# Designed miniproteins, single chains, continued (4): the designs that were tried, part 42

Each design is a single chain, and the fold is of that chain. pLDDT is the mean over its residues in the fold that is shown.

## One batch from the design tools (miniprotein)

Design m13437
Fold by ESMFold2-Fast:
Structure m13437 (fold): chain A 89 residues (1-89)
Amino acid sequence: DFLFEKLRQQAENEANALLNQMLNNPSQQTIDNIRAEIEEMERFLEEARRQAEEQNSVTGTLELLEFYVSTRTRLYNEVIAQVEKKLAS
């Protein structure tokens, strides 16, 4: 699907930019900030799902949002793991 592929590429570009930033100045504070961002985005998705369920309206927009948030969260956690490994070495 064209839109899913674009969202995947966007999430990958964002994660690569994050990795470069974190590797240039790795810190626990930056890792904690990214974890907070992941949690905030996941809470936003949960609220969007709750509202869609209450209104009995599942839209293609919600499906795209779920895909984007899921993909971004996975990639951001991979970035965090790489930075944590570097800090521990």
Scores: mean pLDDT 82

Design m13438
Fold by ESMFold2-Fast:
Structure m13438 (fold): chain A 80 residues (1-80)
Amino acid sequence: SREELAALMARLTELLVRAQEEGRLTPEVLEAVLAANDAGAAYDDVLADPSASEEERAAAEAALRAALERAIALLEEALA
């Protein structure tokens, strides 16, 4: 849902700020954050396209959620 994605985005932002402050940004973390950003852009593009199917929107949302969860997990590990 939009609320779940917003919560994941907020958590990612919080962890990313802390990782930057603590000098804990690894190449793997940066790659995952960039992948989440790319998935977010793809999701926005699908939402802006009135010809996009419900299946395409659902797939883009699932891809964004997976990318956000991966980036959060790697950031939590880096900050442990």
Scores: mean pLDDT 87

Design m13439
Fold by ESMFold2-Fast:
Structure m13439 (fold): chain A 93 residues (1-93)
Amino acid sequence: TREEVIKRLIELAKKGYEERKKASEEQLELAERVKEAEKSGDEEKLDEMEEIIKNLPEEERETIANLLAIEKVKEFAEKYNLKEVEEVIKELE
């Protein structure tokens, strides 16, 4: 249901912002590079980033995934006009 989707997106956003506070400069920089590769649509660059992430320790891969989830949640909430999710994100920023 819509309510279940909203609840899950809020949980993902909260987890992402908590991870962002604890993330190293290198982890934040890597997450930004992944976002840039996705936005560029460059398949070769995306493959390179996927290989880099796959070779990271599990804990670091989880942190990067949680950081990337923030942007995905924002995009999804804006695209589908989920105001409840957008309001929570504004409070977390």
Scores: mean pLDDT 79

Design m13440
Fold by ESMFold2-Fast:
Structure m13440 (fold): chain A 90 residues (1-90)
Amino acid sequence: VTVTLTVSGGEIDPTTVTVDVAAGETVTVTVKGVAGTLVVTATYDAATGTVTVTAELLEPFQATASVTVAVGATGTLRVGGVTVTVTVTG
């Protein structure tokens, strides 16, 4: 599946990242801003047809949020003033 991450807010530079995730694969993306660092991990579960996205804000403070998004759907998570929009296409 293809996962598109749109990240904005907090001290993170607005960015869009597209990654391909295979069944049972975990992909990690690091997004930096002027004073912030966000680590986003995406795992595709083919048995449920879902991608679980976990966003870990490391700076300026530590916070974690997760969302599960079905293939063909869009989900949103918010962590420490940062918004991550997750779009999954298969």
Scores: mean pLDDT 73

Design m13441
Fold by ESMFold2-Fast:
Structure m13441 (fold): chain A 65 residues (1-65)
Amino acid sequence: SKFDEKVEEYKKLGYSDTEARRLAAAELYLNGEITEDEAMEKAGFKNKDEFISAVLTVKLAKKAS
């Protein structure tokens, strides 16, 4: 799946499995491919602050907005 492909991309950049899943979900959300709720479920975010942190990390890395 596109999510699994993004997880592997982030793992190749040196992120752990947990961090890679969070960043992959945040990136798909920023691209309009999944909802916030879907991102929360896919990556196991505990609260919105963790989700927002991942989104900001992806934006900083890719200049995506």
Scores: mean pLDDT 78

Design m13442
Fold by ESMFold2-Fast:
Structure m13442 (fold): chain A 90 residues (1-90)
Amino acid sequence: DMKIINLKAEPLDENTLHIRWSTTGWKGKIEKYIIKAEGEDGEIKEIELPGGIGSGLLENLKKGEKYKITVKAISEDGEIESEPIEIKIE
């Protein structure tokens, strides 16, 4: 079964997160990834990345905010969303 695993968010600076993930169980081409960050204040930031990538940058994040982060993979075989992770920008 298709899964997104090893989802990790690392602060690169006070307003940027480096997001990394892996996929398992995929036999077809992944078309794209969508990374979503949801702040405790209700702000949503979203980026779309090509399917050949396993990392991306979330920029213009708010210092002191806690974010819930998910990654969605989209392919011809369907779509899968990761378990969420949480990180605070300090």
Scores: mean pLDDT 82

Design m13443
Fold by ESMFold2-Fast:
Structure m13443 (fold): chain A 119 residues (1-119)
Amino acid sequence: SFSDAKVLIVDDSPEALEELANILRSLGFKDIYGATSGEEALELIKKYKPDILIVDMFVPGATGAEIMEAIRELGFDDIKVIALGPAEYRDLALAAGADAFVPKPLDREELRAAIESLL
């Protein structure tokens, strides 16, 4: 059930974080956390140990690829990663270790399908 999963969203836009959090709440998620930088994301990953990470490929202080490498180095191999970015970066995101990729501009149903594929 989506209601039992913890989700961390990483995006440098507060508006994008709010939009993503609203979509996740509409899907039944209750434990949603947001970070606007790579440093904040890593702190929240260590503190809350989310089940799903939704990460924009381009955030201040670290790329999405660097965040994915850092979670592997920290031993958080069980975290499911959905990477967000321009469509041309799909192969790069998957090569960096993302479990799924959703292109921007964000489509709600494509995000929902990606989440369902991982849970």
Scores: mean pLDDT 83

Design m13444
Fold by ESMFold2-Fast:
Structure m13444 (fold): chain A 87 residues (1-87)
Amino acid sequence: MKEELIQKAGERLTQLEQQNQQRIAAASPEDKLLVQAQSYQDLSDLYYQISDEFDKYPELKEDGDLFRKVGDQYLQKSQELLAQAQA
């Protein structure tokens, strides 16, 4: 169970990262910062979803807490890029 959940979380993150890279590559120069900000927001949202899933299992609490913390870091990066894009 634990190894399966961690593996599936990793696969979801890898797929989103690939989608984000394609989206950034396809963005016009003027939209690139906004697309990067959205990409980090999407990563933050996914890390929070994984953390919430792990919170259902006491044995995964530490892993869930770590994913929540990484989600917070991506949210901060997203907000910084969004502010830069709107300046």
Scores: mean pLDDT 84

Design m13445
Fold by ESMFold2-Fast:
Structure m13445 (fold): chain A 119 residues (1-119)
Amino acid sequence: SVYEVQENIVNSMTEGTKLLFLSTLNSPKLPESERDAGALAMGGVLLIELGDYESGYKLLKEAIDLVEKDPSLLDDYVEKYIKETIKLLKKAGKDDWVKEIQEKLKNSKDPRLQKLSEV
């Protein structure tokens, strides 16, 4: 999987290289065609782990918006990273944000996204 390769690359990066990668993903100058749902969801996990909860939450919402617009983007890796970002936000006590995401997922037309509301 492309996402598995991306995850392995990011996991082998230094902290400084990870921050550069995340800055690129979170850049308002990144073309829409380069905004990949799996990379955004994975970036959400990484930002939450680095303590940047607001940016991580923003990337999670963007990943969900992309898969709502195109359900074919929802593969096992995208599902995994959405689930892990929600779990990390719960662990961080971001209950209001978790509730907002759960309500968003429940209102999705995709049954797989609806099931992620149960995380």
Scores: mean pLDDT 73

Design m13446
Fold by ESMFold2-Fast:
Structure m13446 (fold): chain A 65 residues (1-65)
Amino acid sequence: MEAEAERVLEEMKPHVSERDYELQRRTVDNLLDQIRLSRERGNKALEKTSQKALDTVLETLRRIS
């Protein structure tokens, strides 16, 4: 998941402003942190919700590339 997120961000980077890139990177990083923390705490519902949110964000970013 992290490798896929980095690839999507890298492919998007030349198509957006530096400010927009940093904003999207922050959003992705926050979602990855939520997934990791929910796994460590055993919160399966939060993990599932956060994974779905990340997938939606990455799908949107792929369309920009």
Scores: mean pLDDT 82

Design m13447
Fold by ESMFold2-Fast:
Structure m13447 (fold): chain A 72 residues (1-72)
Amino acid sequence: STAAQNDQAATTLGDKSASASERFAAAVTLVTDTNFTPNAEQEAAFQAVADDTSENELVRLAAKGILYRAGQ
């Protein structure tokens, strides 16, 4: 993925107004790009998604996976 695609996907993943399908597709983009590392603002947004129990479970799992990978 390009840096622009990763930034757009990160924005979509953190966007509560986006559909679960759009957010899941964004999460897949970020998870499959092994070179993607979230910045501090993106980490905070992904943590909010991961902690939101009303969120789609696969979206939460993907956000947790991205954060776990970034913490290594």
Scores: mean pLDDT 78

Design m13448
Fold by ESMFold2-Fast:
Structure m13448 (fold): chain A 97 residues (1-97)
Amino acid sequence: MEKASKVSAAAILGIGASVNFWLVKEKGGGLELLAAGAEDLVRAFELAEEYPEARPEVRKVARVTAEILPEAKPVQGEDGLEEARRLLEEYRRRVEE
């Protein structure tokens, strides 16, 4: 797989996460959109784990996500993938309630 393709995939996942979180915050979207955004965020971090060339893009995604959704600030840390997975688990739990 081409390295440029993985960076592009991370960027697209980052747009998905940002749009979903923005829709919840600004337009009153449901908890399902928070879960969808967190799923995209986890997938972006998983790409960066396998493909180091995607890491700068995923760091940018984490920062933008934390600006939109303050509770996601922990994903900017060194263990961003684990924190993104915790965020996804929490939103899935809220959707089930």
Scores: mean pLDDT 80

Design m13449
Fold by ESMFold2-Fast:
Structure m13449 (fold): chain A 65 residues (1-65)
Amino acid sequence: SVVELVAIHDLTREYGVSRADAERILELLRRGDLEGAIALLQSHGVSPAEAERIARGLAAGLAAE
């Protein structure tokens, strides 16, 4: 999906997230595990507020497809 391709690109380029972890974040969001996605983002040095913003934005994008 376009949202997944853009998300993987942004997560890897801007936040230094590995492709495998970026794909795991998307999988967590697809099954409704927002807290798991936020925790994984924070493990890469993303602040709690920014991790929540990213995860919620990605979840909304995935739901709109």
Scores: mean pLDDT 84

Design m13450
Fold by ESMFold2-Fast:
Structure m13450 (fold): chain A 55 residues (1-55)
Amino acid sequence: MLSERQIRMAAALQSLLDNGFSEEEALRLVARAGGVSPSTVRRWYERAQREGLRP
């Protein structure tokens, strides 16, 4: 299961996407804020979606 930090970052990505940011831009913004790569944020987001976790 995802940690609170990973869920929070997935939620931040979802929020940016819901507000009209492109996937690429949203991933970069969340990754920069979290000190991780965009691919890492995408992995956490995809896993949150697959596990039915609400962002």
Scores: mean pLDDT 77

Design m13451
Fold by ESMFold2-Fast:
Structure m13451 (fold): chain A 75 residues (1-75)
Amino acid sequence: NAQFEADVYTALGEIYLAIAKLMRERGEDPEVVEEALKKAIDFYKKALEIDPSNQAAKDGLKEAEKELERVRAEA
């Protein structure tokens, strides 16, 4: 079921985005935070390749990209 696969990738994106935010809040190294954000972005993109209409994946991707810009501005 392609929809289930898209939902799984969206959930993985959400998990890595949450990890990245928590790491950043705790003052972890920017490179480590960036790695987690890149993983979140990759999973959201995979979800959208399967289901381009997935709103959670679209919203998550946009948020992860904004967080990545913030982290890179700190480096």
Scores: mean pLDDT 87

Design m13452
Fold by ESMFold2-Fast:
Structure m13452 (fold): chain A 116 residues (1-116)
Amino acid sequence: AEIEVSEEERDGLKITIFRRSATRTVLFASKDGEVVGAAAVAVEGDRALIRFWVRPEYRGKGIGRTLLRRALELAGEAAGLPVEDLDAEAEVLATNEAAIALARRLGLRVPAELLL
């Protein structure tokens, strides 16, 4: 399968979208050139599982909401369904070392504090 990377801007954030497969996507939210949040999307038929994480110092600023909304849109596209017809579950992660490692491989700037 061909790996696709795209970038967009939403709500003052740079969103980097990494499409690993038709049913597996990772999003990174960046602010001032640094990763501040991530979401992973997995789709199985009409079901979507979204796992997302936001840096503690950036919580309460709508970043998780922006990531979740975009992740739901991408899940709907992958399922071939409107977002309202998805059986979607969202899980908040305290940490996401796998997404941080992927962000670094994609050349995104990850703060040193997240590497401990």
Scores: mean pLDDT 76

Design m13453
Fold by ESMFold2-Fast:
Structure m13453 (fold): chain A 100 residues (1-100)
Amino acid sequence: SELIKEILESNKELAEYLIENPDLPLLIKQLHLISIGSGLYVVLRMLKKRNAPEELLKLVEEAIELVKEASKALLAGDLEKMKEYLERVVELLEKLIEMV
């Protein structure tokens, strides 16, 4: 679980960075959201291969959906909604880190 934990911790740090830096260029924000989403898909795949509990898989899937919603909010120019979705991602990632 060490590699999974490292990916989750890195994604949490990246989400927090986006929350703390609202003035980043649009392209940089998009690239960071893509990075977070990609990392979470890797975690989901690794957990499925390990036959992790369904409750754990659902939390990762929820985090992925929130990242997608954050990306939609960003593209719509709604930085406040993007921040709210990312704050929920951080909360889910903190919970996931404790469970893995």
Scores: mean pLDDT 90

Design m13454
Fold by ESMFold2-Fast:
Structure m13454 (fold): chain A 72 residues (1-72)
Amino acid sequence: GPLSAAQLALREEIAALIEELRPELDPSKDPLKGLAELVARRLRLPPEHFGELSRVRSEEELIDVLLRILSA
């Protein structure tokens, strides 16, 4: 279903965090995997979420997965 106003605000915060972390990317790594690893480390996410984060195929999917994790 459509996102609530609170979920849209959280989504924008997640997108802003990704842009903040983008300059820290290792240029020898896949950018999407690198971003997922940096975000997981910055937020100190539990290891149980790493499998799901490793399967994202786009930055949009990364944001959607993070939105679900952080909304729980």
Scores: mean pLDDT 82

Design m13455
Fold by ESMFold2-Fast:
Structure m13455 (fold): chain A 96 residues (1-96)
Amino acid sequence: DEGLKTSEKIQELVTKAGAPTSPGDAALVASTLYINIKVLGKSEEEAEKIAIEVLKSGLMLSHFLSEEVATKRAEEIVKAALKVKDEIFKLLDELE
């Protein structure tokens, strides 16, 4: 399953960049950044804000975190993903 393997690779990249996360959360952030930057042509700054809000909502719903804690964790994960975004986008481009 190439999609599952890609999610795990994205998780490894984001974790090594300083933000431990799940494969699902890593895939959510990666796909949100990819769609907003590569498909919709939004700036990296706009995509970062959108990805933080998307992941924050997911963390509040799935992990029952407070908004403050979810916001800080989402900011950390999204910033880590942006540090390795070229590697993430290459993996997503290769999915076909």
Scores: mean pLDDT 81

Design m13456
Fold by ESMFold2-Fast:
Structure m13456 (fold): chain A 64 residues (1-64)
Amino acid sequence: SRQDQLVQAFKDAVTQLANDPSLSREQQQEIIDRMIHWLRTQQGLPESVVQDLERYRDQVLEQA
């Protein structure tokens, strides 16, 4: 589905950002938060899905 494609693209982008040594943790979080905002407001992802993406963000950044 379109939702599954957006979720997978987000997860791939978060993984790439978390592994980018040129970006600080603060910069990584800012970019990811902007992506979540876009997915919520422009792509219309359900709030339950957005909450799952926020948890994924937190897990990846905590381990990076």
Scores: mean pLDDT 84

Design m13457
Fold by ESMFold2-Fast:
Structure m13457 (fold): chain A 56 residues (1-56)
Amino acid sequence: SWLDYLKQNHTPEEVRQILLQQNHSPIERQLLLAQQNNTLTQEMLDRYQQYLLQRQ
């Protein structure tokens, strides 16, 4: 799940901060909406991982 992915790549405190932030990037908003609608796919998670690696 999206939450499991966040927990694997971030500390519990960071996950809480990410979930509470209001100014999500477009890709983060799409992932949150997909998670809420239970339409989250592994491809979306893979794209987010690449996005995070590219923005470091």
Scores: mean pLDDT 67

Design m13458
Fold by ESMFold2-Fast:
Structure m13458 (fold): chain A 91 residues (1-91)
Amino acid sequence: SMSAEEEAVMRELTEMHRAGAPPEELVRLAVEAVEKGLLVGAEALVYLAAEVHGVDNPEVVRLAEELQRAIEEKDEERIREIVKRLVELLE
């Protein structure tokens, strides 16, 4: 089960998306969650990377796959490293 803080972040992301916030703002909130050590931020970034860049950018697709593996392994150091690289491609 998610922590109360992770649930709050997921709720904010969902409400922002429903309100029509641009993907770049959702990416920013997801990155802030990762910086706080909240796994939900990394999970959101996997989804947003596909939505912002689609399958046409193989580097983004590969990093999203690596991020998903790091999430499954609960490797916090690996998650932070991949998120940094992914954010640089999303800017």
Scores: mean pLDDT 77

Design m13459
Fold by ESMFold2-Fast:
Structure m13459 (fold): chain A 80 residues (1-80)
Amino acid sequence: SEQEQQRNYILLEASVGVAEIHLIVLGKFSNASEEELKKVAEEKKKKIIETAKELNVPQEKLDKIISDFEKDVKAIIEDL
């Protein structure tokens, strides 16, 4: 159903938010290098794509989520 698709989209966005918080914590509290953060971000990106496929998230919405995630990752790294 469309309602189920909307729920799955929200769950995916929530998981992306958790991934971004984890990157911030690694950078701020674990003194992770830019290289380490980029590596972790790449693995999180792969997991986001995998989860989106499992949840049947439309490609257009996934593309937006990935674009926003990559932009946020860049901002997180630049802030450290």
Scores: mean pLDDT 86

Design m13460
Fold by ESMFold2-Fast:
Structure m13460 (fold): chain A 64 residues (1-64)
Amino acid sequence: KKAETFRRLVKASAAGAPEEEIRKLYRELGFTDEQIEAIRKGEVTDEVVKRITEANKELLEQEK
């Protein structure tokens, strides 16, 4: 489920994990390579993480 991948992404980003690991986690969440490059440049990093958190909460509530 995407929630587990999201938790790993949050922990990896906070810990300053290698970019390759962070990119892999973003792909597992359904981001395209182009979107991942934008995130790596810091264009939408914090907002994207927040948006994923909100979207995952809604998805998990509906998927029960």
Scores: mean pLDDT 66

Design m13461
Fold by ESMFold2-Fast:
Structure m13461 (fold): chain A 67 residues (1-67)
Amino acid sequence: EKKKKAEELIKKAVELWEKGDLAGMAEHLAKAKEVGGWSAQQVMDQLKKLSPKSIKVPTVFPPEPAP
């Protein structure tokens, strides 16, 4: 449900990033954070996991404060 929708949005963000649309990527990552109730760090971890190894993962969100 929520988690699956968030993962789908992150997958779309990766597709946009591969096309060079950093703004579209950031928008979809923000939507994934909202829909899934995920922290910025969780969204970035999922993005990194789904990203092509040949492309450097950009930092989109500021680092989340440590618990």
Scores: mean pLDDT 70

Design m13462
Fold by ESMFold2-Fast:
Structure m13462 (fold): chain A 79 residues (1-79)
Amino acid sequence: SLEDKIAEIEAETRKRLEEIVAEAKAKGVPLKETQLRAADVLIEALKRMLKLAEEAGDEETKKLYEEGLKYLEEQKKKL
């Protein structure tokens, strides 16, 4: 189902974010660099979920992810 596919992307994304934070702590990566890496992971996940919603014809979910993607891209530019 669409919900199952989204849940898989969310689980993968959570794991990748945890790995980024763990590596940053272990290697002393600067906060800004860690935030940029995390933003890229979240943007990629939202793009995947947006495509799934579009393919499923779920206009409301599509709009939600489009708004989330725009917000994250704007936040990344401020870093």
Scores: mean pLDDT 87

Design m13463
Fold by ESMFold2-Fast:
Structure m13463 (fold): chain A 66 residues (1-66)
Amino acid sequence: MSEQLREAAEAVAAAPDGKEAVEVLESVPEPSSIQRTAARALRKDPSLKDQAAEALRSAAELEEES
């Protein structure tokens, strides 16, 4: 799971805008609950792209250390 979250964080950060970040997150076949939450938040406010990427990265790091 941490690998999936880390890859999602990198993909969101690399997206040129929040709209494309949403498309990246929604294209994942088996998204985790945090990935679904990030996509939902970005659909409401695309300006949260950087915050969503940081949240996904932090979640991946917490899974690795837990």
Scores: mean pLDDT 76

Design m13464
Fold by ESMFold2-Fast:
Structure m13464 (fold): chain A 92 residues (1-92)
Amino acid sequence: SLEEAKLRLLLEVIAASSLVYVLERYLKKHPERATEEQKKELEELKERTEELKRRAMELVKDPNVTKEEVEEMLREVREVTERGTELEKEFL
C-alpha cells in the first residue's frame, strides 16, 4: 500500500542517517582510518542523507504522491545505505 511504502521510506531514511552519523563519530575518534577522499565522500553522503530526509518528510505529507514516487526515493536512500556500508567495511 502507499501508506506502507511511506512508512518504509521514513524508516530507511532514518537508518541511512544513523549509519552516516555513526561513521562520522567513528572517524572523529579514528581519523587515521580514512583517506581524505573517503572523508570527503562521507561528508557528501551526509549532505545527501540530510536532503533525502527533508524530501522524504515533504513527500509523505503530500496526499497526491504516488507509490512510484515513494519507491523512486527509496532507491536513492538505498544507494546511500549501500555506499555507507561499503565505507564502514573500508574504515574497519
Scores: mean pLDDT 87

Design m13465
Fold by ESMFold2-Fast:
Structure m13465 (fold): chain A 92 residues (1-92)
Amino acid sequence: APLPAAELRELLRALIAAARRGIEEGAADPERLTREEFVAEGRALAARLARLTDPRERAERAAYEYARLAVRAGVPVEELRALLAAEEAAAA
């Protein structure tokens, strides 16, 4: 299993609040990913992060990398949250 659900939810709440503000301010990225590309990269990143043995390092890198990916793709943070929640459910 990746992270305990409670710990990941706390991190996601803070991250969603911060990233949502940034995305809603209209950070335009000329290399914006499509939703399909975002989901594919998100899944590949989740698989890579699952290989990390240190749960704290995994959580920290996951939060950072997913936030960066969401901003770059211009995808709503709610979709990112759903993707990460699905990973929790699959791991539980």
Scores: mean pLDDT 59

Design m13466
Fold by ESMFold2-Fast:
Structure m13466 (fold): chain A 117 residues (1-117)
Amino acid sequence: SVVVTQSPSSVTVPEGGSATLSGKVSGADLADYRVDWWQQRPGEEPVLVGSIDAGDPSDRTIDPRFQGRLTLSVDVANQTAYATLSNLRPEDSGVYYFVLQRGTETVFGNGTTLTVT
């Protein structure tokens, strides 16, 4: 079975700071999947923050709200994908979900809670 472990479980950073979120994959080859990062806030529609093909990292998209502030990367040797958010704003607070996609297969991480103060 495919398992995704997100870290950290929670992080608090000051406005203007940065945070790195990660998802580690076991039970399958990360390079066979697309990695989506989603932000969820109570009472709001989920936002796709960014998406990257782990087998072809040049195939990526970043939401306009995060352009210039989001770096996506994949470490296939360590089976881990990263999202680094910079120049953080209070509205960037929320739960961030790592999601693996392959055809109709979808595997969710447990989420990372980001709080910007």
Scores: mean pLDDT 89

Design m13467
Fold by ESMFold2-Fast:
Structure m13467 (fold): chain A 70 residues (1-70)
Amino acid sequence: MTKETVLKTALEAAKRRYAEGTPPEEVARMVADAVGSVGGDRERTYERVLPLLEAGDFEGVEKAMREEIE
């Protein structure tokens, strides 16, 4: 799977889980695991995306994911 495909799939899943009322901590862990699967740092990604998910800032989540996988 390409890094772009993983990022897009995880971002779409994060938006869906957030809309369903999934806790931000669970969504952040899912995003962190996706980034880790393509060589990014899971814990750093989790710490970066958690406050963005709490704010509903998906543009910020996408930017953080891209920076962690590059």
Scores: mean pLDDT 84

Design m13468
Fold by ESMFold2-Fast:
Order: structure tokens, then C-alpha cells, then sequence
Structure m13468 (fold): chain A 58 residues (1-58)
């Protein structure tokens, strides 16, 4: 549900900061993920998008 997605988004920020990704890039990634959520993306699709974004921003 939404609570699970919210936890995943928080985990993205923590992982991104540990990996040395800039806060501005993390904010842009969060905006993109929120647009996917508005389009009805599943929890699985959000998890896959998070992994892709973290790999692209490293």
C-alpha cells in the first residue's frame, strides 16, 4: 500500500546519500517516482524504478 511505498521512498533517500548521490538528484528522482505513483504504478514497479534510478545516479 501507500505506507509501503512511502517507506521505499525514504529508503531510496538514505541509500542515495550513502552512495554519494547529490540531494538535488535525489529530489528529481523522488519527483519522477511520485509521477509514476500518480499514474497508478504498483509497489513492484516503484521498487524497480528506484533500483534503476540509483544505478543511473551513481
Amino acid sequence: GRDQVDQMLQDLVIRGLIDGIRPEQLDAALDKLEELLKQGASTKEIAEAINKLLNELR
Scores: mean pLDDT 77

Design m13469
Fold by ESMFold2-Fast:
Structure m13469 (fold): chain A 84 residues (1-84)
Amino acid sequence: DRDARRAALEQGLRAVEELIRQAREALERGDYESALELARRAEEFAEQLRRIAREHGDDDLARRAEELRREARELRREAEEGLK
């Protein structure tokens, strides 16, 4: 069912957004190790959602997942710099 799959993907994208929010909060308080772990998980989850969306032709959701993946990658790099 396309509608059920799209709803699940949208729920997953909201979960990635929440992980990104938590990673930003960790960075703001100087908790670089937590920020790194949260950003890595967000990046991995966004990539998984992107692949599923592309496999099923949900190109709009795949594009949104790719945008979130790039944002998570930037947060991961910021956390890695904070650990130096």
Scores: mean pLDDT 89

Design m13470
Fold by ESMFold2-Fast:
Structure m13470 (fold): chain A 72 residues (1-72)
Amino acid sequence: SPEEELERLVLEYARLQHEVDAAEKAGRPIDWDAYRARLEELIARFEELKKKYPEYQDRVDALIAELRALLA
């Protein structure tokens, strides 16, 4: 379902942020190039979800804007 696909992407984003936060708190090295690549991949997947399910456009656009702000 579109709700399940959206929820899956949101959980992947949350996990990515938890990984970065945990690494920073523990003083572990962070591969920032890999982090940026994973954010760009998530943005692409949200764009695909928006094309599949136009009824979720507003919610997905808000999430894409949030991820793009992290890349700026």
Scores: mean pLDDT 85

Design m13471
Fold by ESMFold2-Fast:
Structure m13471 (fold): chain A 74 residues (1-74)
Amino acid sequence: SMAALREKLERLRRTALQLSEIARKKGDEGTAKTLEEVARRLQEAIEGDLSPDELKEVYAEGMATISEAAKRIA
């Protein structure tokens, strides 16, 4: 359902924000800003009029960026 898909994007947004705080504490401002931008894009997608396929694409792009950022701050 659309509600379940939006819930997935919301969980991913929360993960991005948590990782951005970790990046800032480690002094990695660049990665923190990237994760904050991902969180903003996810929030805009949740609140917008995107189709299910567009929401899935935003989710996949967010997952890829967060995964790469997590490797950098590990």
Scores: mean pLDDT 88

